# Designs tried in a protein design run: designed miniproteins, single chains. Part 102

Each design is a single chain, and the fold is of that chain. pLDDT is the mean over its residues in the fold that is shown.

## One batch from the design tools (miniprotein)

Design m3554
Fold by ESMFold2-Fast:
Structure m3554 (fold): chain A 119 residues (1-119)
Amino acid sequence: MMAETDPEAAKSGEGGSSAAGGAASAAAHGAASGDKLGAEAGAGMALISAGSAKVSKDESGAKTGEGSGEGAVKGAELGGEEGARAAKEGALKGAEEAGDESSKKAAEAAAEAAERAAK
């Protein structure tokens, strides 16, 4: 398992934050472009980011979840209320699929931040 995923898992040290930052950028970009469509694309990116945490065994999942949270906030700022809602749901769903309690707490904080950004 680890030997087969190791080259991609090695990216989770500094790459986890980078990947989450990329998801944030994509979410923001998408939300700005199409409101509804952009918000859904942003939520999808947050879900992928949280899914990566499932491969991580340690608290590395919490760091990935933190980046997803920033993506949700950025998406909400650009996409308005629809962007915030989609980003919130994507983050929560991704955290559930990851299965890590640390990732779930991070995603819940992200969801709350997205709601605040929409106001």
Scores: mean pLDDT 49

Design m3555
Fold by ESMFold2-Fast:
Structure m3555 (fold): chain A 63 residues (1-63)
Amino acid sequence: NKLEEMVSNAAEYLKKSEQLKETNATLSAGYYLRAVGYSVEAALEYRENGWTSGDVLDEAKKK
């Protein structure tokens, strides 16, 4: 479903951010912001179900 897709996209960008955090801090931050972007998009679509961007990021971190 769309929520699962957004969590997976956030997880991908979180992994890219983590891989670069010690070698390219600016690019790492850019990937983190993309992960946050997916989490905010998911939260906006699922706000009536109580989902926050933090909840989406927490689920992404479990991947």
Scores: mean pLDDT 80

Design m3556
Fold by ESMFold2-Fast:
Structure m3556 (fold): chain A 90 residues (1-90)
Amino acid sequence: SLEKAKKELARLARELAELARRKARGEVSDEEVKRRTEEIIRRAREIEKEQPSLRTHAEALIELAESLRVSDPAAAEALAEGAELLAKRL
């Protein structure tokens, strides 16, 4: 359902925000960031496929996750804020 898909995207966005904060604090390895962002991207793409009306939100989450993979720790805090705002919009 659309409602279930929105809740799942919001959950993934909150998960990305937590991961970004951990990166900002130096509490997570680059390998773990890569693994977890790839999983978030995979799941967001699945949701986009099943609920095309959520494409814009899914693409925004994917862009934030891809940005986190290459970000400096200082930039990661801003990405966490972006992910939280995305979750609130869902």
Scores: mean pLDDT 88

Design m3557
Fold by ESMFold2-Fast:
Structure m3557 (fold): chain A 60 residues (1-60)
Amino acid sequence: DAEAAIAEARRLAEESPDPGAAATAGSGVKEGEEMLAQGDERGAAEAARRGVDAALSTEA
């Protein structure tokens, strides 16, 4: 779900203790919201999930 993925990425962007992870998650939020505004729900979910995965990789 695009909105759920964007919400998860936003939470990581705001709450991550790693500034690099937070920036990466924030980029995923921005791309996801832009794609969702265009009606591309699948692309929005992919962009947000990519941000989440990259942020979590930084914290791992």
Scores: mean pLDDT 77

Design m3558
Fold by ESMFold2-Fast:
Structure m3558 (fold): chain A 62 residues (1-62)
Amino acid sequence: MTAEELAERMAAAENAEEAERWGALASSVLGTDQAKEALERAAKESENPEAKEAAERGARGV
């Protein structure tokens, strides 16, 4: 899974739990640096406020 694909999945997430799951998976698969970038991008681009907040928290926590 690429960082771009992951960011798109998180941006499309319908709730915070899904966004947080994708963030955790990214850290495990892509490594911390790329996971953080994907989460930051998802937070910026997400139209769902719950997913956006989850992505922002994930980016700081991973």
Scores: mean pLDDT 70

Design m3559
Fold by ESMFold2-Fast:
Structure m3559 (fold): chain A 80 residues (1-80)
Amino acid sequence: MREKLLKEIEEGVKQLTFAVYLSVLERMGLPRDEAERLAKEITEAMQEINEAIKNNDTKKLEEARKRLEELLRRAEELAK
């Protein structure tokens, strides 16, 4: 029962994170399709970072941070 509640909270946080980044990327002037794609990938990378921190996995944390950095660079390029 607690596991289901935690899953619902995690899904809610994921949806909120996606909505926030989508809004930011759209305000930066990205095309909607590209903004949606990047917002999803950024949200996924942030979840990987949080999971790596909870599991104390330094290697996965570095990989997830590198991926997030690459996604942010792409967003900057698309925003001009």
Scores: mean pLDDT 80

Design m3560
Fold by ESMFold2-Fast:
Structure m3560 (fold): chain A 116 residues (1-116)
Amino acid sequence: RPLTLEDALRTLIEFFKKHKDKAEEKFNELYQEAERARDEGRPLTPEQAAVLLLRDYIISRIENKGVEEAKKEFDELIERLGATEEQRKFLKNFYDKLISDAPAEVARREAERAAA
């Protein structure tokens, strides 16, 4: 069964519960390792799959609905995650990075579809 957004959110909620201290550091490590694993064609852990699905979802929403609507959805996702004020700050930085990365990611996805 393909991983759903709801499955990804549940996985990340458990991740934040486990890493309440140093959550920003652990989230950044998870994201970096997830991208590396995908780039190397290695199997993803459930947490790695969840963070990449969230990333891909937000980039898709930015592409299809624009930055303003995507931000509203991201803010809703942050609330569902039960993020603390500190966690909301680093998640905002993550969102800002996704806005910057979206054009390159779209081009990459189109190249992969053309190669398939």
Scores: mean pLDDT 73

Design m3561
Fold by ESMFold2-Fast:
Structure m3561 (fold): chain A 104 residues (1-104)
Amino acid sequence: MEKLKEAREYVEKAREAIEKGDFSKALQYLRKAFEIVEEILKENPDNKEAYRILGEIYETLGDIYEKMGDKEVAAALYRKSAEYYEKAGDTEHAQRFRERAEAL
């Protein structure tokens, strides 16, 4: 789907912004990716690729808040990431982010 590619492009741009220390820009890109994924899931709630991108969005949000020193928010975001990786059928990634949240 064209929309899935666009959402992934925004996640990639968010990661680039994080590397540059521009957390504000990263958050803007993640919001755009999230909006696109919500549209996809509204039309097809069983889309595993869309849930994988949600996992990536929440993982990247968790990374931002962890870097900002907000461990409580980061842990909640990593738990949310794990839920979406599980829905995507990626149990190994889901367990990894549950463990990361508990370690904070």
Scores: mean pLDDT 88

Design m3562
Fold by ESMFold2-Fast:
Structure m3562 (fold): chain A 107 residues (1-107)
Amino acid sequence: ERVEIDEESLEILEKAIKLIEEYLKKGETKIDVKVKKEVEKQLEEIEKTESKELILMAKVMGYALALQHAKENPENEKEELSEEEIEELKKLIKETKKFIEEYRKKL
């Protein structure tokens, strides 16, 4: 089936980006370890689709969820994002923002 990315999906992505940017601005760089492992497993399957759009969406949503769960569940096992992971996340955010802008221009 052809996966159509609608405006609602783009709005969800923008909200996820805003959430990640807010956490990074506050220095809240801890992620939930259980969520990280679940996202890594799901991402491995999504990467088999070779859809750049789905992979990018999955990565952004995964980071947003891992950061949110770490904040909402303070007693859960957490790890801090490494400096390398933070730079990768910043790059991912820029790439996703460009994707949203380019996709809207094509609509």
Scores: mean pLDDT 79

Design m3563
Fold by ESMFold2-Fast:
Structure m3563 (fold): chain A 110 residues (1-110)
Amino acid sequence: SPSIEELLERLIETLRRLRELVRDNPVLASTLQGSIDLAEALLADVKAGKASPQEIIRTMTLIEASLTTVEMHLYELLKLGEVSEERYERAMELLQEAIRLADEIRRQVL
């Protein structure tokens, strides 16, 4: 099974790919950057042996909450015709992978 460090690195990469795909939307890009910053700070603490299980759970919960707002915003853009169905499907695939990775990280410390 992958380590928490390996899962966090995959989560950060997935969030960066999602942010690039939505870069034209400043609200979505800003929300995703916040999640990237949280995950990068947690990764630094994990590498330093400073991360508690409680810190990991809290950070993943905050990231998952942000991803839920990104999902709702993407769906609204799709309804308004401001994003193509293809771009929406690609964004949702990356978003679902990010949620899966965050859930896997949480399950390793529960």
Scores: mean pLDDT 92

Design m3564
Fold by ESMFold2-Fast:
Structure m3564 (fold): chain A 66 residues (1-66)
Amino acid sequence: MLKVDAVLRRVPGSETRYAFEGVGSDGTKYHGEVEAETPEEAVAKAREALEAAAPGSDVTVTDETA
């Protein structure tokens, strides 16, 4: 099972845009941006994006804004 560890942070100058970067246990790098009204929503959206990119993986998203 692929494990993906990602971090989420707010994009500087934005109140609603968050960036995430992750790395899989196979060395694959993931990155993206999500729009959310809360950090919790941003974490959920980032997790969904990572699960879509790496189906069947164990995804962990660490919120640096929490």
Scores: mean pLDDT 80

Design m3565
Fold by ESMFold2-Fast:
Structure m3565 (fold): chain A 109 residues (1-109)
Amino acid sequence: SKEKIEELKKRAEDLLNRAEELYQKMVETGFEYFPQLAFTLAQLRQLVDELIELAKENPEYKEEILKWAKEFQKRVDELARKAVETYRNMKKLQEELQKLIDELKKLIE
């Protein structure tokens, strides 16, 4: 139904907003929010898949929903790309910091 389609679209937008908030917290506080972000992104993909299935069951809305779903998947994939890139960069910085701490310990001990 159109109502169910609009409900799932709203849930997807709300969950993407949550994923963007988790990404910002990850950037600000470090890696502790990365598992929550990854889980939220997985839930987003599942919701998009549900919308695509609903589009197949409702031919009158198929083109509208598929167009929306493709654009929404692009937004989710861009956030996932940024999250992976940020995680990789932060991991490298953490390794450099640990190396510096180890070098400082050798100078003090």
Scores: mean pLDDT 79

Design m3566
Fold by ESMFold2-Fast:
Structure m3566 (fold): chain A 92 residues (1-92)
Amino acid sequence: MRREEAERLLEEGRRLLEEGKRIYYEPLLHPDKYSEPLEKFREKARELLEEAAALYEEVLRRFSEDPEAQRRAREGLEEARRALEEIDNPLP
């Protein structure tokens, strides 16, 4: 039961993380394909990445007895935080 719940949270976190990264990077790589301002994509990506981070933090809090879930949640959280940092501080 606990492992299945941790897995669901990790899978949802990964889905949100991957979608957030795609929404952020896709218009940066292909600006000609998108008529909407980059700011709107950044806002949507931020929301998804913040949701992913929250899910990973939930796994870290609730499933301390599952070392694999803790490892995956930590890795996902670090990736989400790095992506959020890039959105806030885009490279020149």
Scores: mean pLDDT 80

Design m3567
Fold by ESMFold2-Fast:
Structure m3567 (fold): chain A 83 residues (1-83)
Amino acid sequence: GAMERIGREFELGKPYALEVIKAIDEGDYEKAIESARKAGQAGGDTVVILTLAVTYTAALSQGNEKEAEIARKALDAVVEAAE
């Protein structure tokens, strides 16, 4: 059912979400975008999209413009790859 699908997507997306967050925290914009793109291609896009939306909002709230910009670009990459 839908719950089994959501759980599977979360398990697929979790390692990519962790890689994306680490890359954003390190300021590695290229790695963050590439990890997000891979998540979209692998079908783990849902958790990565949610993670990036939260990260972007939090970064803006904290005045971290660099982290916000990286999160926005990574979000665009995962959405495009998930098509």
Scores: mean pLDDT 75

Design m3568
Fold by ESMFold2-Fast:
Structure m3568 (fold): chain A 69 residues (1-69)
Amino acid sequence: SMEEQRLQATADAVLQALKKAGRPLSARELAEMLDTSVSSVNKALRRLEAEGKVVSRRVGRTTVYGLAP
């Protein structure tokens, strides 16, 4: 579906942004970098976590996301 294609494109963009940044990023930072909504980024992050490509870590009150080791 068009929704699936859009979600996959966002997931690929999130992975590229994390590789380029070289550090864990919050969903808000990813949304700003990719000029998209936090909602779209969160959907992509949930897919990437389910696929084992991204890991989440809590730093204080903020959740950050990085590439899986």
Scores: mean pLDDT 88

Design m3569
Fold by ESMFold2-Fast:
Structure m3569 (fold): chain A 96 residues (1-96)
Amino acid sequence: MVKLKIKTEITVKPGKVKEAAELIKKRNEILKASPGIESVETKIETDEEKNKVIVEEEIVFEEEALEKALQAAKPTWEELRSLAESIEIKSIEAER
């Protein structure tokens, strides 16, 4: 089992903050449903005035499971990217 903690800051197109937050929640559900993913915990903070979404994720998974889970979530990720002006990973930590 691997534990991954990621903090991401997303700047979205004007008026798209709510849609981006919903896509992040949908991606979380897809990851949770994937074989070998034990848990996904997501904290989402939104700032509509600055068009920002801050995401803190904690994922616990079997080492070989993550790639397949990310592939299942790819359509939702691509939709999120279409709404984003920038995606910045602020921190990433992995524990085995």
Scores: mean pLDDT 84

Design m3570
Fold by ESMFold2-Fast:
Structure m3570 (fold): chain A 74 residues (1-74)
Amino acid sequence: SELEELEKELEELIEKLKEAVKNGDEKTMQEYIEKIGEIVKKIYEIDEERGLEVEKRVKAALGEAFRLQAERKA
């Protein structure tokens, strides 16, 4: 289904974003954040409830990745 394809693409983009965060690649991070936001919006249009769950997961994953990066700099 379209929803399954979007969720798979989102999962792959989140992993790539985590890698870019670890590498300090600000340009690549920005590009992936934009793509992730676009996919989340599409999921939200198909299924509002699923879109909310996906948005929460994305925010949690990104928050954790940036938190771990900050700890490594300390």
Scores: mean pLDDT 79

Design m3571
Fold by ESMFold2-Fast:
Structure m3571 (fold): chain A 86 residues (1-86)
Amino acid sequence: IDQREVDDALLRMGRSIIDTTKPPTPADLEAEARFYVRLGDLAERLGDYETAARFYRRASELYAQAGDDAKAEELLKRSQELEELA
């Protein structure tokens, strides 16, 4: 088996997936946003307000993309407050 042909097929498959990237679903975005909120909460508890602000800002962006504007706005405000504290 030619290793080069296998590697070329894998690269071609990877490029095809990247080029035809399926947009994430609102549920996928919401799950990712919830993960970043948990990381922000942890950073805030540790007194790392700069890192907490960054995680909340990321979560806000993901909620906005998912269509949850209320959660996005709340997290953006929280991020701004923590950034000012840092």
Scores: mean pLDDT 73

Design m3572
Fold by ESMFold2-Fast:
Structure m3572 (fold): chain A 91 residues (1-91)
Amino acid sequence: MKEEAEEYKKRAKELLEKLLGEDAKEAFKRIEIDPEGMAGLFEDAAEAAKSNEKLYYAFKAMAYLGKGLADEENALEYYKKGLEYAEKALK
């Protein structure tokens, strides 16, 4: 289960880096420092950006990565949703 969660997280991060480049890497560093606070920030950013599908999905993916880091018990489900939103952002 833990290895599966890490694989979903890795794939979501790879897709977000393809979309956002260095901005994604900077966001990942901030999420590692404050996973719960950054998850909330990206949820608010997604809500503000909901008329722009690509940004909405990218911010939702970031929020779910933060939720997964903050909550190990539910990490697999959060990282799966993070990957789903990252894939939608690249379409």
Scores: mean pLDDT 85

Design m3573
Fold by ESMFold2-Fast:
Structure m3573 (fold): chain A 65 residues (1-65)
Amino acid sequence: MLYEITAKEDVTAVTTDGLLHLKKGEKILAENVVFHEDGTVTFTRVDDGAIALLSADKVEVKEIK
């Protein structure tokens, strides 16, 4: 399933490929989105397959068909 992740504010995510800096309103296509009990979210970037981790309250996640 494909997801669109939009940054609600400037945020830095940790990925398997390094740090990902997102500006408010920036969007990423992702798959394998998982929300964790600690308030973080992990996802796999479509572009390179890197797994990213960030705070769920800093992003909007929308499922795309």
Scores: mean pLDDT 83

Design m3574
Fold by ESMFold2-Fast:
Structure m3574 (fold): chain A 60 residues (1-60)
Amino acid sequence: SMLSVEELIKKVEEAVRLKHQGDEKATFDLVKVVLESQEYSKDNQLKIHKHMVEVMKELE
């Protein structure tokens, strides 16, 4: 079954944080999550993307 938007957002945040820490596996996990997000509505894709950008800014 497809993940909820909330579950996918949590996976995105986790993958972004791990990638920032130098975990190469997290790069593939992030790509997977981005591909999975394409199955969602455009509005939900934008919501997921916004959370990803917010975590990236937090880690600057």
Scores: mean pLDDT 72

Design m3575
Fold by ESMFold2-Fast:
Structure m3575 (fold): chain A 68 residues (1-68)
Amino acid sequence: KRREELIEEIAKLTGSDVSSIEKRLDGLGASVEELEELLEAIKNKDIDKIDELMAELVEKAYEKGIFF
């Protein structure tokens, strides 16, 4: 439930489709905590922080054997 709420807010703020954001972030294995950090960075328009968090998600996904 909390995960779904975070994905919906991220999609709304980025002007993206909810299903697209859900597939992308679920594919990367993003946790609720990681989604909350990403949402706050998006709300603050902190592009550097958004880039950092997305890079960390991709790196962690690769280490877990999840490929993009």
Scores: mean pLDDT 77

Design m3576
Fold by ESMFold2-Fast:
Structure m3576 (fold): chain A 103 residues (1-103)
Amino acid sequence: MKMSAEELEELVDELENATTKEEIKEKALKLLDALSRTDPSSLSDLLLTRMVLTLLEASTKLSKEEALEVLQKMLDWLNTLPSKSPVVQSLIRAVQQAIEDLS
């Protein structure tokens, strides 16, 4: 099923409010799964930026292995976007840098 922007915003809020490492990982992977089922044209640059920054922050609270899993899935999804706006290119660079810093 296609995810709406409103449903994605709710998933971002759930991830921001997660307090345990187990919950953070679960909510991060749930958000990434939802992104894979979302029409990119329904996403504003603001929502896209918020989602990527929230996932980057979540990765800092996970183990190195778990953080790399989350960041790699996010990078893979960003690379599937048909148009690479300056915002998308900036977000791709930020995620790539985070992966490099952990490796």
Scores: mean pLDDT 81

Design m3577
Fold by ESMFold2-Fast:
Structure m3577 (fold): chain A 79 residues (1-79)
Amino acid sequence: SLKEQINKLREEAGKNIQAGEEALAAGDYKAAAEHYRKAAEALFEIADIILENGLDEKLAEKFREEGERLLKKAEELAK
């Protein structure tokens, strides 16, 4: 179902955020950047699914904003 797809993507985003935080704490900036980028991709996919299916537009915007924050963080760490 659509709800199951979104929940799976939320789980993938959460796991990658946690892995990114752990990598950052360990000083592995490259691994942290990769994990934050994967998390952002999952969050953008959730936002797209919500918008494409006429669901809560404000919820989609929230996921998009969270994805953009993580992508920016990944870009800063990859320098």
Scores: mean pLDDT 88

Design m3578
Fold by ESMFold2-Fast:
Structure m3578 (fold): chain A 77 residues (1-77)
Amino acid sequence: MLSIEELKEKIRELEKKGEEAYKNGDMKKFVEILEEILRLERELAKQQKGLSPEERERIERTLREGEEFIEELKKKA
């Protein structure tokens, strides 16, 4: 089980790996990394229930946009 700090660190590492995959044109790997990031961000959001309404709305919007982006990439693959 990952702590909040471990989840944040893992997300940062995956973001870097995702950028590298995108720059290399490996769209399949890029999508897989984005799905992993989105999963970890959902877990992080569940653990951070003490967020302000503004922070919660921002996180929920980011998760929705990320999910839509991944779905659009899959449709074009």
Scores: mean pLDDT 78

Design m3579
Fold by ESMFold2-Fast:
Structure m3579 (fold): chain A 90 residues (1-90)
Amino acid sequence: MREALEKGAEAFLKELSKMSLENKKTMIQTLRSLVIQELRDVDPEAAKEIDELADQAIAALQSGDEKKAMELIRKMLEKVIEAREKLEKE
């Protein structure tokens, strides 16, 4: 399962890298909203970390630092995978 989730995250990152700056921001905001809604009540620490990483990624995009933004998005996806793996076992 983890390998499939990691492949999904890698595919998402590759697709995201092809998007315009505006579409990248929209996608990050959408992912942030969906993930926080799912995790807030079951893993509030993960939800908080993802929220902070999303804010930092959006700020990096606004400042023109696309490389930093992509690294922050990758960290956000890693936190999502960790939280989902934990939920699947519980």
Scores: mean pLDDT 78

Design m3580
Fold by ESMFold2-Fast:
Structure m3580 (fold): chain A 85 residues (1-85)
Amino acid sequence: EEELLKEMKEKIEKRFGKEFIKELIDIIKKIAGLDEKEAEELAFQFLGRKVLENPGEFDEEEKKKLKEEVEKQSKKIAESKKKLA
């Protein structure tokens, strides 16, 4: 299990780049109010799903659209937390 999770993270890092992944984590932390570990898990789950939906390469415009989707998802998480409080 540990080896499979590491391999999946490595594939995502190679496809998107570490800097882009860090940008997504920062967006999730700032907008959704999640801690770093929660934001990291959500970012890798999101990107893993996108890799399954589009097994091809992601260009800069596609990466920009992914950032916009993560912002929208993070806003929905923030709204859901307000309803639960």
Scores: mean pLDDT 76

Design m3581
Fold by ESMFold2-Fast:
Formats: C-alpha cells, sequence, structure tokens
Structure m3581 (fold): chain A 95 residues (1-95)
C-alpha cells in the first residue's frame, strides 16, 4: 500500500542519505575524497535502492493522497541518484 511505502521511505531516512552524499560531494570538490572499494560499493548500493524505490513509487502515483509530499520525495530521490552517478563516474576515472 501507499502507507507502507511512505513508512519505508521514512525508515530509510532519505534526509540523512542526502546529507551523507552532500558531504561526500563537498569532500570531493575540496580534493579530500578518497575512493575506497568500500565507499564505491556503498554508493552503488544506495543508488540501486533509490532507483527501485522511485520505480515503485511512480507506479503508485494514481493512489497517493499527498501529491505535494510525493513530488518532493521523487525530486530528492532523482537528485540523489544523479549525484551518486556523478561520484561513481569520477571515482572510476580516478582509479
Amino acid sequence: SIEDFEAQLESMDIDKLVEELTQLRRDWENNNLVYTDERMKKLEDIKAKLQQIKALLEALRPHIDDQALFDAQLQLIDEQIALIEKALEDGKKAQ
């Protein structure tokens, strides 16, 4: 149900994921980010989870009651995915 998905998004703490990615991006821009295998795997895992959540949410759009919250969550997910993809590409180039 939509309520189950909203609960899953809340339990995943999307705001914390955004903060962590933002910090990693800042470290990278300041030439302080070290691309370890562990960091690269963590970023790939987060990306895969976000892509799956987005696809499931979009399928439920006609049934969601809070469209403003829904749109805001999708925008946050899209922004996170794009930042993670950029970080992964640059990490692979640096290796």
Scores: mean pLDDT 70

Design m3582
Fold by ESMFold2-Fast:
Structure m3582 (fold): chain A 86 residues (1-86)
Amino acid sequence: SEMEKLKEKGEELAEKLEKNPNDEEVRMEAARVGLEGLELLFPKYDNPEVKKLIREIKEKLEKGVKPEEALEEARKRAEEIVKERE
């Protein structure tokens, strides 16, 4: 339920970013929604590396790192964590 709502909100924010890529508020909200999705997905796996990744992304967003950079790094590191479990 919550994950489905986040996916829908993520799609809406993606459409807004295509129309207004320089909208910092939309970019920041997209990053927060993506981070919330990671928190909902990964607590079920209880992986300490995933918890560290989520914490690092939050710290980067708080320090003013561009949301798109924080999310891209999260995606790459999440893929690496999944590969190590194969």
Scores: mean pLDDT 68

Design m3583
Fold by ESMFold2-Fast:
Order: C-alpha cells, then sequence, then structure tokens
Structure m3583 (fold): chain A 84 residues (1-84)
C-alpha cells in the first residue's frame, strides 16, 4: 500500500489517532507483515506530521527491539523524522 499517500491525505488533527492505531498493530500483531506495514505507515506519518507524532517518541523507541530488521529500520526512520 502507498503509505506516503495515506500520510499526505491525513490531517495533522487526525495523525495522532491514526498513529495510535498503527502503534497498536505494531505492538500486538503476531504477523511480521502486519508489523512491517504498520511501521512503514508510522514512518510516513512521522515524515508528514513530525510535531504530531513527537508525543509517541518513547513508545516508538520501545519498538526498536522488534525481531524484524525491516520493522526496526522503519521505526528508526519514524524517529529520525520526528527529530528532524
Amino acid sequence: PDFEALAASTSAAAAPGLAALFLRELENSPDPQVRVNAARALAALAKAHPAELAPFRERLEGLLDDPSPETRAEVARALAAIDA
């Protein structure tokens, strides 16, 4: 799916709610494909709305220990976008 298009169509006001939904999927899904997609969506949202995603920084940092290197890379990208 085009997560950058999703992020671009998401308002700043809606971004925290959508981020919380993807964080819940990333934290709780046993399916590695669901987790990597949630992490990609979070990275795209953080790039589009870094200020709105900043409150989720600590929770994202906790996800850097995910067993998937692709998921960890996308979480790191989300954190880098928040810090930019």
Scores: mean pLDDT 83

Design m3584
Fold by ESMFold2-Fast:
Structure m3584 (fold): chain A 78 residues (1-78)
Amino acid sequence: EIPGEVEEVVAAASDGKSTLLVLRVRVPGEGYRYILVARAETKELLDEAISVFKDKKLKLLYEGVDEDGRYVAVYEIL
């Protein structure tokens, strides 16, 4: 899912309907990577939340629906 070990939550935002986390992850032998985790009640809210990072190069790692029925997307920030 998330490569390596989570060392720091760099940024977090939530409005009760969507959540955004930016994690700094240590990958053994590779150094640090930044991972964006987005969750939202609807696909439209998820897309809106991710649009905050439209100026970044994002690599999709995972997209789906979690056990609570929320839409989830996980990206590596390049």
Scores: mean pLDDT 77

Design m3585
Fold by ESMFold2-Fast:
Structure m3585 (fold): chain A 93 residues (1-93)
Amino acid sequence: AEEALEAAREAGERATEAALRAAEGGPGAEAAGGAIAATGAALGGGLAARRGGSEEALELAKEKGREAAEAGREAGPEGGLAGEAAARAAEGL
C-alpha cells in the first residue's frame, strides 16, 4: 500500500515536470515529447495504484494529474495541453 502511494507521488512529480518542459520547448518536437512523457508518467502512476489495490493511491494519482494540468496551464499553452493529457489519463483509470 505504501509503495503504491510513493509510486503515485513520484509519477505525479514526473508528469508535472514533463508538462513544464513542454511549455519551455514551445511548438515542436520538445513540446510533443513533453506531452507524451506527461501522459506516460500519469498512466504509470495510476496503473501502479490500481495494481496495489489502494484507493488512496488511486485518488492521489488523480489529484497529481490535476496538479500537472494546473502547473502546465500557468506555464503556457503547450504545458497546458501536456498537463491536461496527463490529468485525463490518470482520471480515466
Scores: mean pLDDT 70

Design m3586
Fold by ESMFold2-Fast:
Structure m3586 (fold): chain A 98 residues (1-98)
Amino acid sequence: KEGALRAGEEALRAGRRGAEAGTPEGAVEAAREAGEAADRAAKEAGDKKERFGAEVAGGVAAMGAAMGAAAGTPEDAARGALLGGEGGLRMGRALAEE
């Protein structure tokens, strides 16, 4: 349960950093950081449900950031990174409540 929440919190931090950068490159880095944080949380969680939750939270964050980066404008990159991070946190919280 806590692994999913931690992955979501790290996803939000990565998304906020990507949004502050305001570049497609910053959004790509946010996606990578969210994925890495999810992988670390999954490895530390120890059980299958917590690992799955961490992976899902990180995946949502990475997808949002990647979509923002693909749009190619600083505004869209910042929005994608932030929305991805927020989505990752929401998903991590939802999975942690199970």
Scores: mean pLDDT 69

